# Designed miniproteins, single chains, continued (3), part 45

Each design is a single chain, and the fold is of that chain. pLDDT is the mean over its residues in the fold that is shown.

## One batch from the design tools (miniprotein)

Design m9540
Fold by ESMFold2-Fast:
Structure m9540 (fold): chain A 105 residues (1-105)
Amino acid sequence: DAIKEIDETINILKEIKSSLSDKKLQEIIDELINLYEEAKKAIENQDIDKLESLLDKIISLTKQLISEMNKLNVPPRKVVILNMHLIGASASLLIEINRLKQKEA
């Protein structure tokens, strides 16, 4: 269930945000949360074009977040765990996009 995976990812992002004092990292995390909330709506609306656009933005912003966390000496274990969850959520979005495309055939 892609929506369940996204909800779990949003909760992890909120937890990580609360553990960080850096305002730029908090801003990037808030933007990722907003993109995942939009992805949930796009899944409910079966909007493939919107989901593909959101996935590209999520991947780009995830790379930026991980890079910024590494520059700020956030503990490597925390960065790795977050990155694994974000990769899993992106994979779930890609699976859902492919599922929706098959329904249009």
Scores: mean pLDDT 86

Design m9541
Fold by ESMFold2-Fast:
Structure m9541 (fold): chain A 80 residues (1-80)
Amino acid sequence: SMQQIELKILVYIISAGGNLFVAERLREKGLNEEAKKQLEEAEEILKEVREIIKKNPGIDSSVVDKVKELEKRLKELKKK
């Protein structure tokens, strides 16, 4: 069902958000290589979520917006 797909995306959003959070904390400690690995994990999760969204155009816009926010944050962190 659409609700089950949206729940799956929300779990991925939590996972990617956690990776981004950990990456920022690792950078604060000067652990730049470890932070990079967390960013790479977040990027792979967000790529999978984007493919799910492409295949399911009925997904709620609030869920899509949360994915966009994480994609923007990932891009900003990768530039540093």
Scores: mean pLDDT 87

Design m9542
Fold by ESMFold2-Fast:
Structure m9542 (fold): chain A 81 residues (1-81)
Amino acid sequence: SAVERAQAIADKVKAQLGKLPGVGDVAAQELGEVVKYGLLLGLSPEETAELVRETGRSLGLSDEAIEQAAALAKAAVLEAQ
C-alpha cells in the first residue's frame, strides 16, 4: 500500500538522519515523519525539503544539519516518484 511504502521510506530516512552530526534521534523521528507526510500527500521533492528545513529550524538544528536533512528528504521523495 501507499502507506506501507511511505512508512518504509520514512524509516530508512530516519535511520540516515539519526547518523548525521547534530540531528539526534528525536529530530530524526520528527523529520522522517515530515518525509512520510510529503510522500502521502504527493508533495514535490522541493516542497518536502522546505518542510524539513522549517521543522529542523523549529527543533533548533544547525544550518548545516538542516541542509543535510533537507537533501536526504529531497532525494527520498524524488526516488519514490
Scores: mean pLDDT 87

Design m9543
Fold by ESMFold2-Fast:
Order: C-alpha cells, then sequence, then structure tokens
Structure m9543 (fold): chain A 77 residues (1-77)
C-alpha cells in the first residue's frame, strides 16, 4: 500500500541520516538494503541524496528525535 511504501521510505531516510551522523548499526544497514532490494539502486541514491541535503541544511533536535523514534519503531518490528 502507499502507507506501507511511505513507512519504508521514512525508515530508509532516517537510517541514511543516522549513518551520515556516525550512528551506523546493522538495523540501519538493513533498512537501506530493504529499500535497495525492493526499489533498486536509483531509489537508494535518491534517499541518500535527500539525507545529505537535510544534514547539510542542519537538523533541529526535534527532527533528530523524530528520526531516532522512527528507527526505534523499526527495530521493535
Amino acid sequence: SEEEENRLFQRALAAAIARLLGERTPEHDKALEELRNLYGDSALKQIEDMARELVESGLTERELAAIRAILEEYKAS
């Protein structure tokens, strides 16, 4: 569904941002690999490009907390 696809892209984006901030874990790698396996290398590159732009623009503490919450939900699933 569109909602499931949106959740997958949110998890992948959160994982890509975390990796750029030095917070790399097997769960983050799994989220990105899942995106790559379902939607291909072009989708992964698009998410990595979005993550880089967001990090370069500066993330607020609220935005960082939201990203961490998404990743924690993914780990619990």
Scores: mean pLDDT 78

Design m9544
Fold by ESMFold2-Fast:
Structure m9544 (fold): chain A 83 residues (1-83)
Amino acid sequence: MMIKSEADAEKVVAQGEANYRTYSPELLATIEQLEDAIKNTKDEELKKKAQAAVRKATLGLTGAEIRMIGLQVEGDDRYADLR
């Protein structure tokens, strides 16, 4: 969803990745569900599907970056835009 201010738009352009890396509980929940499926699934095809879905949902984010985003929105002002 688009932001309401031109000043905010300028900041978003400067932080291009913030556009899709803005805090999203849905994105984080989806990633956790898919990672759990990968760990608990014995089916090779299901693992491939889950891995592809994680890549799509993360938009190129690594597992470490996902965890970092979660921690930052919980208590770190460096990622205020993700709150």
Scores: mean pLDDT 51

Design m9545
Fold by ESMFold2-Fast:
Structure m9545 (fold): chain A 113 residues (1-113)
Amino acid sequence: EILSLEELEELLKKLSLTESLILLVRLTSEMVGAKVPSEEIIKRVEELYNKILELFPNMSKKQKELLEEIVELLKKFAEEREKLSDEELKEKWEEVLQKVTELILEIEKLEKE
């Protein structure tokens, strides 16, 4: 079950920036696994991105740039999935997850500075 926008907003209000980014990645993974259409996944990623920007307005310019890179990686993965076999999809997701995790760690490092 995909969370409603209201349920998602209530959940995000209780989470740190890093936890919100982990939730974005988790929901994207769950939607891909559930065979949700790429257009709907992209829409949900964009909705989450906008809510994170609204709830964390004090992000530095560098943190916002890193967040934009995460969002673009997730959107591109959602678009490309239709061209991939199940095996290729798994390998591509592992690559995307590794890159996104590195970006989340950089955002967290900046939060502690």
Scores: mean pLDDT 82

Design m9546
Fold by ESMFold2-Fast:
Structure m9546 (fold): chain A 61 residues (1-61)
Amino acid sequence: VRQQAQQQLQQAADQLRSQGLTNEADSFRDLAARTPELSPEQAQRLADLAQRAVQSVQNSQ
């Protein structure tokens, strides 16, 4: 569960960087690095937030 959430956070970071949001991308990369320290529930919530951030950027174009 944590490993999947970590991958989702990394993918979101890469996607945000491609959209020119480097500060947000860096924040999600930091969160991905910390996922082993989080509970599975916390990791999944952060992954969900990251995915919503990516969708918000795409919808705002």
Scores: mean pLDDT 74

Design m9547
Fold by ESMFold2-Fast:
Order: sequence, then structure tokens, then C-alpha cells
Structure m9547 (fold): chain A 81 residues (1-81)
Amino acid sequence: MREEIIKLGKEAIEALKNKDFEKLKEIIERLAELAKQSKDEELTKLVEKFMVAAHIYLESKDERVRKSALEIMEKLLEKLE
């Protein structure tokens, strides 16, 4: 489970960098399912924060906010590794 979440997290960041928002949505839905199935509260909390950062990126019109959200996603992914 943790390795699958890390893999999907990396794919989500790449999708954001490539502006592939369709792929990002599919990845976020899969991350939400895996987090719901996880019995690891720490892992679930990190995934929840990652999904919130992705949502902030998608909804924000401010480039600075988008850059900060992406940085948060990358740092959360590093904590999962």
C-alpha cells in the first residue's frame, strides 16, 4: 500500500507539471480509495494533506499559491518515502 501511494503521488506531481488535469483527477480518486482502506493513521493523514494541496493547486488562480501547493505535495511525498 505505501509503495503504491508513493508511486501515485509521483504520478500526480508529474501530471500537474504536464497540466494533465484528467490524469491528476484519476490519481487523486485512487489515492482517496487507498487512504480509506489504510489502517495506518499517519499514512492516511499524509495522503489527506497531499490531496488538499492538489485541490488548492487546481482551484487557485494565483501562481504563487500554485507553486506553494506543489512544494507542499513534493515535501509530503518525501515524508512517505
Scores: mean pLDDT 80

Design m9548
Fold by ESMFold2-Fast:
Structure m9548 (fold): chain A 86 residues (1-86)
Amino acid sequence: LEERKKKLLEQIDKLEEDLKKAVELLEKEGLLSPEAKKRLEELRERLKRLREEVEKAKSEEELKELEEELKRLTGEILALLKEILE
């Protein structure tokens, strides 16, 4: 349980770091509209909540649900970034 939790937290932290870097680059290049920025901040808030839920998880079943949530969030983030770049 703890090893799986640690790996999931590491994945979330890396995604947050990558997303923060991407947002900074998009803002610097003038590619980030106010609407896109709001949507990205909402996704970052969801990542922070997911991280808190992972830390509180007490079972393998809870971690499995949180892993699926991370996959969904990752997909939404990538889709939004592609929309901004296209």
Scores: mean pLDDT 83

Design m9549
Fold by ESMFold2-Fast:
Structure m9549 (fold): chain A 66 residues (1-66)
Amino acid sequence: MTPEQVAEVGQIVYDDLLAKGYSPKEAAEIARKVATLAQTDKEKALEYARKQGVSDEALEKIEKIL
């Protein structure tokens, strides 16, 4: 993954969780974890994001980047 793709994955997660009412701190922590996992294990990144409540629409966007 390029640094730009990592940032885009994190931004998608962050924006989706903020829209769902997560605090900026919680959304940022989850977004960083998803982006970090995506660099080593794309399937684990998607599973983690799903468990944290990231929407199917946001997950589809992430999957297109990965």
Scores: mean pLDDT 85

Design m9550
Fold by ESMFold2-Fast:
Structure m9550 (fold): chain A 90 residues (1-90)
Amino acid sequence: SLETLTAESIAALRAALREKVRAHPSVSPELVAYVLTEEGRAALRQRALQAIDDLLAQGQLTPAQAAAAKAFIDAVHRGEDAGAAAAALS
């Protein structure tokens, strides 16, 4: 089903991200573990949303671009199809 494919895609993305971040010598394993928790992802989501608002306030993003970027962040956080959300940014 689409829900199963989305869950599998998010799991694969998390595994790939864990591998890339683990391979980077300046990132601690503890930080990687935290980021992959629900709490860590919620904290990253809040930081990402704030960064988008800051860029909008600085005139570096249009309101439409900011809305699309926030939709992308929300889709990733919910484990939805991030590819469909990313297409909205174009």
Scores: mean pLDDT 61

Design m9551
Fold by ESMFold2-Fast:
Structure m9551 (fold): chain A 56 residues (1-56)
Amino acid sequence: MQAAKRASQTAAEAAARNPNYEEGVETLRQIGALQGDEAQVEADKQIAELKKRAAE
């Protein structure tokens, strides 16, 4: 849980600093791969949120 939450927080900060959602998605995937399955699941959720916002 701690690692997954940390990954989500870092990814959210990266997305906020970059207008390009693709870079945010890539950051989330990289963090997920390093931190394990729980972080990957949370990263997938954040990716879905970013994609939904970009699709508007």
Scores: mean pLDDT 63

Design m9552
Fold by ESMFold2-Fast:
Structure m9552 (fold): chain A 67 residues (1-67)
Amino acid sequence: DEDEEAAKRAAEAAKDGAENPEAKDAIVEQLAAFFKKASEEQVKLVEEEMLKDEKGAEVLKAALEKL
């Protein structure tokens, strides 16, 4: 449940940032840092949440590329 809440927050921040180009880069970097520390289960939860929207999927892909 807490992992789902964290994934939800990350996905919401990513979607919000996708609308603002300046915030997008910062959010991508934050997600990459989160993924380095996050468990595989947390990463999968974030991936599922972000894949629900095209904007989220783009930010997720960019964050994974930074890893």
Scores: mean pLDDT 72

Design m9553
Fold by ESMFold2-Fast:
Structure m9553 (fold): chain A 105 residues (1-105)
Amino acid sequence: MSLRERLLALAQRLADKLVEALENNASIEEIIELLREFGEEVLAALRENGVPEEAREKVREIIEEFIEKVREILEDESLSNEEKADLILQLLGEMMGRILEVVRE
């Protein structure tokens, strides 16, 4: 499997877990923990594939920004769980685009 394929597989697994967690009314902290675990798996995959430390640090910053944005969505009481899921999955796609761009540099 290429690094790109591995990263996209990790993202798909996270997407599936996020949908399930939101459907089961998981707490904000449970959802944030899923995001942190995903971040550690992404960074480990980059390290195992010889991605330079500078690029890995950029990816870590991208993931941290994503986690902050997801927390804001989860804390927004005006949004339904379905609207929260849609917004989080959109942000996940945008984040993965940014990560893949950094890895190609």
Scores: mean pLDDT 88

Design m9554
Fold by ESMFold2-Fast:
Structure m9554 (fold): chain A 89 residues (1-89)
Amino acid sequence: SMDGLLEHHIEEFEKMLEKKASEEDLLAGVRMHLQFLAGAAPSQEEALAALERFRERLLEIMKKYNVSEEVIKKLEEVVEEQKRAVEAA
């Protein structure tokens, strides 16, 4: 299910934060998770919905782990770029 896939990718991202991954690794990880979610979705509408839910959960977790506003902004920009790519397809 898309819900199960979303939770899996969120859990993997949270593990990266627990391991104190670099900004570069966090950005690369988010790009990979977004691509997997978009690719697994059966429609453009479901892909966009999954990416928005991922963004909301990502923001919640980043605040929990006291991630800097600059890094949060960069990660949100990566999500918006992927949403635009899905809309353009």
Scores: mean pLDDT 86

Design m9555
Fold by ESMFold2-Fast:
Structure m9555 (fold): chain A 80 residues (1-80)
Amino acid sequence: MSQEEIDELVNGWALGARFAIAAGEGNEDEVKKLFEEIKKMSPEAQEAALAGMHAVGAATRDPEERKRIEEALKKLEKEL
């Protein structure tokens, strides 16, 4: 992979992780903003974003935050 491709995958993962954090917090404005950014990425970067969301979900201890992250993940998966 080129450095550009690696940077895009890293950015995708980071955006996915941020999207999961925002969803867990119930920050709907940030969720909408990050959702639109993820949708604009390449399919490879979108897969990296899903991986980032799963990592945050697995690390989340609060059951209500985990539920919000799982709901946001399912919505994102349907739109990609």
Scores: mean pLDDT 81

Design m9556
Fold by ESMFold2-Fast:
Structure m9556 (fold): chain A 107 residues (1-107)
Amino acid sequence: AVPDGEMVFKTEAGVYVVVASEGGHLAVAATKDESRIEELRQLLREAVAAGIHLVVGFDKLTDEDIERLRALLAEARAAGVPRVEVFTSKDPEIQKIYEAAKAAIDY
């Protein structure tokens, strides 16, 4: 079981990993875009508080990407969807973290 909490760390490959967990729900974001860490933390907190697993992987995040993620989470919450997955990176190191996060949720 994953304990309730938040974590942010940077891998040796330069990938920022943001994690939130609440009530057995897990949210993970992997990105090389340091400027978006706080927005990602907030989105992950909102997802797990709503009972939604969230897994996202991005090289860079635009304001439009953040807005789309917020819209997807609002729609998932309204529809009772338990999981949201978004991957737009071509970086194999971001992909490894994204796949590992999905596997952790499936366990």
Scores: mean pLDDT 83

Design m9557
Fold by ESMFold2-Fast:
Structure m9557 (fold): chain A 67 residues (1-67)
Amino acid sequence: DKLSEETLKLVRKLVEDPSVTREERKQKLKEWLNKVFGRELKDEELEEELERLTRGPMAKELKEEEA
């Protein structure tokens, strides 16, 4: 899935960048998803997409960076 691959690449890039804060990572990911869907996502929709797309190895990386 193109969306899943691009989202995973973005998440990985944001996690690896030490200059990006936790809040900025979430904001940039939200903006990316808004751009992909061509509309403003509701928080509920964003949470569902994040959980879905970050299942597996990326889910671990994202959670560890937030901690």
Scores: mean pLDDT 63

Design m9558
Fold by ESMFold2-Fast:
Structure m9558 (fold): chain A 68 residues (1-68)
Amino acid sequence: MLKVTEEDIERLAKISGVSKEQAKKMVKIYEENSDLPMNDLAKLIAKETGISLGQAARGVIYLRSLEE
């Protein structure tokens, strides 16, 4: 399971251009749906959080970079 710190959430919010609460929700959706392809995961996050697909895609890329 991906280990996400408070600093990672703040960084995610900044790079995606979203609030900290939206970033936390993105992390939760990402962890619950870790087996989905990137495009499907980004679409799900955008739908559930109300952010743009581009913002969701940037967030997914960042979270995948944390998985080593």
Scores: mean pLDDT 81

Design m9559
Fold by ESMFold2-Fast:
Structure m9559 (fold): chain A 87 residues (1-87)
Amino acid sequence: SEVEEALAREKAWLDQLSPEKRAYYAGEILAEADHLLESLRNDPRFSERRIEIVEGSRALAEQVIAETGNKEAYEKGKKDAEERLKS
C-alpha cells in the first residue's frame, strides 16, 4: 500500500543514520507530524491515506526514541523543528 511504502522508505532512511542522528530526526518527525495533524483535522479535503501516513510517521518516531534511549537528542530535534515551524 502507499502507506506501507511511505513508512518503509522513512524507516530505511532513519536506519542508515547514526543512533544520535536517528534520535534527533525522530524528534523532528514527531514535531512536524503533530503540527501537520492539527491542520489536517479541520480539512476534510485531505485524504485519510495522508493522515494515516502522518500518524504512522509519528508512531515510527516514538518507536525510535524507545529503541535508541537518546532522549536528549530526540528532545533537541523536536525543539529545533518546533522553532522552525513557527517562522
Scores: mean pLDDT 82

Design m9560
Fold by ESMFold2-Fast:
Structure m9560 (fold): chain A 69 residues (1-69)
Amino acid sequence: GPLSEESLRRLARAEGEYRGLSEEEALELLRRELENPSELSREIGRKLREIGDLVQKGLESGEKPPPLT
């Protein structure tokens, strides 16, 4: 499958610790993404990739990331 139970648990622990969520809350969020990985998940993934690409290009070209508008 797209994510194994072990990978899901690892992500839940990392996300929970990073975001200040409990492991149960992080698991619920991850399960939601797995159950409905569609339009919202695609748009979020697209935006995250675009932000990542901008940051990487900024580091390579010496530009800084754009300010929050």
Scores: mean pLDDT 64

Design m9561
Fold by ESMFold2-Fast:
Structure m9561 (fold): chain A 65 residues (1-65)
Amino acid sequence: SELVERSRALIEEAAAATGTIRLGEVSGLHFTIEAANDKPEHQLMAVATAVELELLGAEAEVRIV
C-alpha cells in the first residue's frame, strides 16, 4: 500500500541521514525500528522515527540490537 511505501521511505531516509537506526521486521502496517546500541542518541532517533510513523497511521516498535 502507499502507506507502507511512505513508512519504509521515512525509516530509510532517517537511517541514511543519521546512521543510528535500521529498519527491522515489517508486517503489514507494523514496522520494527532497530537502534544499533543503547546510546541515548540512537534510542532517541528510533523513538522519534516511531512517533512520525504513528502520525502517518502506521504502527512502530523500537528494539535495541
Scores: mean pLDDT 79

Design m9562
Fold by ESMFold2-Fast:
Structure m9562 (fold): chain A 95 residues (1-95)
Amino acid sequence: MSVDELLEELERAAEKGDYEKMLEILNQLKNSGVKLTPEQAERILKALEIFARNTKDLEKLRKLYLAFSQLEFEEPITSSKTGLDLLINMAIVES
């Protein structure tokens, strides 16, 4: 399966709140050994944001973010990581 197909499945799983499927896809990306482009990394972070909005399950979001952080990237991801960190921090304050 191509990286783009995995990202499309990840986006669909996020819209459905399917934590187990999202984790499976992130593990498949890790096992593939592929270096993710900034655009591919942004798509994953967007899927995590969608999951958070649909489920409000911050413990699962943290686990998904941990799986994301174990992936290999072509360059450092700063802006998107900051956005996700702010979302997590807001949820800690509100929870």
Scores: mean pLDDT 73

Design m9563
Fold by ESMFold2-Fast:
Structure m9563 (fold): chain A 68 residues (1-68)
Amino acid sequence: DIASQDPDELIALLERELERARAAGDEARARQIEVSLALLRALTGEATPEDRRIIEEALAERERLAAE
């Protein structure tokens, strides 16, 4: 249940997963986790400029796919 999840706990979990993905050289997985982290930080109002750029890139990619 999303409403039962602590956003800070989810962010910490995803940060650990991102470190593992980067250490493994799994760039695709690292990118997916970075987008998820950026979205979670945006929901808590703590998005950085880098987080906003990541979200904008992901939205632009989705828009291009939808425009086909």
Scores: mean pLDDT 76

Design m9564
Fold by ESMFold2-Fast:
Structure m9564 (fold): chain A 97 residues (1-97)
Amino acid sequence: ADEALVNALLERLGEVAAALADAADAEIAREAPAVHLLRQILEAIRNGELPSDEQLAALAAALRAAGASDAEVDALLAAVRRAAELAAELIKNKEFS
């Protein structure tokens, strides 16, 4: 896996978290749990940790509560899983010297 590709994907997911945080004042309270969970998951991925199924389920529930469609939730979770798998593979490959 290309480290630049993983970094670009994590950066894009961080932009999504920032966009959720920048929602209109009336929506901020509904989006705060999704932003918090997404940022925690992205930090774990940067540290080479895989998000648990429970964390991904909690993120999906928080996104739906914030008004995200099933298609938007599925796309974001797929991107998170892809970033986690690519980051884990990079870390594993660095241990093979």
Scores: mean pLDDT 68

Design m9565
Fold by ESMFold2-Fast:
Structure m9565 (fold): chain A 99 residues (1-99)
Amino acid sequence: AEELEARLRELLARAEAALAAGDVAAVLEAARELLKLGLEALKAGHYDLAIEAAEAAIEAARRAAELARERGDEEAAFEAEVLAGLAEIVVGLAKIIKK
């Protein structure tokens, strides 16, 4: 848990920095890593951490999609939408299993 929590803090900082820089590729990379962390936390039974990481992935991916559309990057926007959808599934599963 402690190692995964440290990784979450690192990835949140990376996502914020990438968003501040307007770097769509870096935001998408952070969103992918946040989703991966959410899945790892879910598999380990750390449901609250899985929800937090996946919700962060949704937020990063949605903001990346917005930036990509503003720039006419349809491929990056589509990738971001897929990432957000996958992260929403992780949130839903973690909430159901935690009950």
Scores: mean pLDDT 87

Design m9566
Fold by ESMFold2-Fast:
Structure m9566 (fold): chain A 58 residues (1-58)
Amino acid sequence: SLVEKRRELGRELADRLLRAFAESLGIDRAEYERWRAEGGEGMSRLGELMSERLKEWA
């Protein structure tokens, strides 16, 4: 459906933006993808690392 397609596009855009933001903070793309593949636990660790990096660079 159109609604499902819009949700898919939104998730793809969010992933692209999050990846670019992580890269801007010096997080390796391979490490980002590895944590994403681990699911919720990996994404929680990624979020913590991004928060730490952001505090140092803000």
Scores: mean pLDDT 73

Design m9567
Fold by ESMFold2-Fast:
Structure m9567 (fold): chain A 82 residues (1-82)
Amino acid sequence: REELARKILELAEEFISKVDDPEVKKGIRSLANEVAKAILEGKSEEEVLRMIDEKTAELSAKYPENKELIEEFGEKIKELVR
């Protein structure tokens, strides 16, 4: 699970590199940190997948101009967790 958490944080930095808005970068990093923490705390796969869906929906609603990128990031994290 430490390796999975690391891969999620690495994926977040990749997506952050595609974003110019520092607030969106912060949002993506925060989401990745929350998911990584849940994995390290031993949350179930179902709980982690639900958290990803909820947090990506919240973030894309807050930053609608970056909705497609945020949704793609969420799907990529879910692929890593499955």
Scores: mean pLDDT 82

Design m9568
Fold by ESMFold2-Fast:
Order: sequence, then C-alpha cells, then structure tokens
Structure m9568 (fold): chain A 73 residues (1-73)
Amino acid sequence: SAQENAERGKELAAQTKKGAEARVEELKKQGIEAKLEVQETDTRVVITLTTEEGTLTLTIDKTTGEATYSFEK
C-alpha cells in the first residue's frame, strides 16, 4: 500500500543517513578527507559524499523506497 511504501522509504532514508555518517567517521580515522552533505525533503533524500577519489551521490525516494547511485571521479 502507499502508506507501507512511504513508511519503508522513510526508514531506508534514515538508515542510509546513519551509514553515511559512519563511513565519514571511518575515513577520518584513516586520515582521509571526506565531506558529507545531506539534503532532505518530504519526498527525497540526497546524500553527497566527496573525497579525493571523487563524489558519490545517493538519492532515495521516500515514497517508493527506491535508491539510485552515481559516482563522479
């Protein structure tokens, strides 16, 4: 149902944000510079992780629970 999809999308967004924060902490422990940006709306979460190797962008649709990835060098 639409309510179940929205609830699952919300949960996925929260889980992914926590995972991104944990990854940044791990990179910092290794002396790797990392920048985390999070943009959240009622319908989407966009998480951008920038390192010297490139930029990873994760987009999560809160209404469908779908996630997409892109990586730029």
Scores: mean pLDDT 80

Design m9569
Fold by ESMFold2-Fast:
Structure m9569 (fold): chain A 94 residues (1-94)
Amino acid sequence: SEAELRARLAEIGRLSARIGALLDEARANPATAAARLAEMEALLGEMERLVAEMRAAVAANPDLPPELRARVEAAEAQVAALRALLEAARAELA
């Protein structure tokens, strides 16, 4: 449903903000970097699952508003960018 997609999009936003906070913590406190990177990996895995679920819902519902389809595509791009950011952070903090 539209409501379920909007809820998943909101959750992606929340998880993204938490990843940003964890990255800031890892940079501020290098002794915690390994633990913060592990937490970011877990959150990214959750975001990737939410994106896969949203993509399946979009494929099953051709009558969804174009705005909502575009927001799901933007969320996919955001999650891919966060994966690249995490890989860069691992190299930085190793």
Scores: mean pLDDT 88

Design m9570
Fold by ESMFold2-Fast:
Structure m9570 (fold): chain A 85 residues (1-85)
Amino acid sequence: SLEEKIREEYRKRIEERKKEVEEILEEVKKKVEELKKTATPEQKKILDLAQGIVEGVITLSAIFGVDPELVRKSAEKIIKAAVEK
């Protein structure tokens, strides 16, 4: 019974982490799409690259247990840098 409870709690924590990662990815995708509405063709290419980098960083950060809030702030900074170029 104790082992069953530990396995269930572990599974729940993994699902919660996946949900947090999915929410951050969805927020990033929405932000990029919004920025693309007013972006030049060159800026759109940079935004696509920035989105790919951010998606990779978020995925790896979830695996290594990095704070999702820190990851979100880093993603916002990367996207802002892409727009400012």
Scores: mean pLDDT 74

Design m9571
Fold by ESMFold2-Fast:
Structure m9571 (fold): chain A 60 residues (1-60)
Amino acid sequence: SDDLRKFIAELEAKRRELEQQIAQLQKTQPEAVLEISLKEGMVALLDGMIGFLKKKIEEE
């Protein structure tokens, strides 16, 4: 549905924001390994959700 496509776009935007935050932390606070790992985990979860939602739209 159109709502699902918009939601996917929002999730993709949040994913890009997290990747930028990870890159910033790696430059300014590379010792913050736990926070970097947590954010990387969040990116992985978003990738899973985006993939699931895209597949669901294609099956409609």
Scores: mean pLDDT 85

Design m9572
Fold by ESMFold2-Fast:
Structure m9572 (fold): chain A 76 residues (1-76)
Amino acid sequence: SMEEAVLLARLTVELSAAYFHAQRARQTGNQADLQQAQTLVAQSQALINEMRSQGIEVPQSALNRLEELQQQLAAL
């Protein structure tokens, strides 16, 4: 559905932003980038949970990206 496509696009944008901020935090030690990455990861997890509760299939690639981000942030 169009609604499903919009939610999937939003998830993709949020995960991409989280990767950007996580990469900058890793390279520079910047606390603001770390906090932004953590916030975006939490928002992405909440969106995935909402999509699943509505019966929307979440791509495995998105789930893998979220797990990679959580592992990277835990190492910082």
Scores: mean pLDDT 87

Design m9573
Fold by ESMFold2-Fast:
Structure m9573 (fold): chain A 80 residues (1-80)
Amino acid sequence: SEEELIERVKRLLPELAEEIELMLRRGVPVWAVAAYAAARLRSRGREEEADEILDLAARETGVDRARLERVVDDLVRLLS
């Protein structure tokens, strides 16, 4: 479920929990929140956890995995 995806993201990035809640309240779609979380994980060298989040996001939201990868690549460049 999208709820389980968000809970997993908050567990992996507890310091971003408030930011994630704010994104959701502002209507940012769950797939985009997951892509943002994956980008933050990759920026920290946590590639395996980022991949797990993207796999879960593709399954739960129906967004194509390759599209999620492209969004993450763009976000990593912006965060660097």
Scores: mean pLDDT 88

Design m9574
Fold by ESMFold2-Fast:
Structure m9574 (fold): chain A 82 residues (1-82)
Amino acid sequence: MKKILYVGDEEEFKKRRIPGAEYVPARELLADPEKYVKKDDEIYVFDKTGRTAKAVAEELKKLGYKNVKVIEGGIERYFEEH
């Protein structure tokens, strides 16, 4: 299943009410990814600028989540496509 995860700042996520995305702090996602995603999920991660999302995607791939993509351009690009 497709999972779209915002891994940036909680305040920005709440302020913008990002439709279709789930808020999961980067630290919580990496500490216990199985609470949020399955290894067969198609996982999209993003934040405000893409810096945190890129780091999160690389760590998830190391943990065996091979189908992880970063939404480049962060939160701004997400709104352009939704």
Scores: mean pLDDT 76

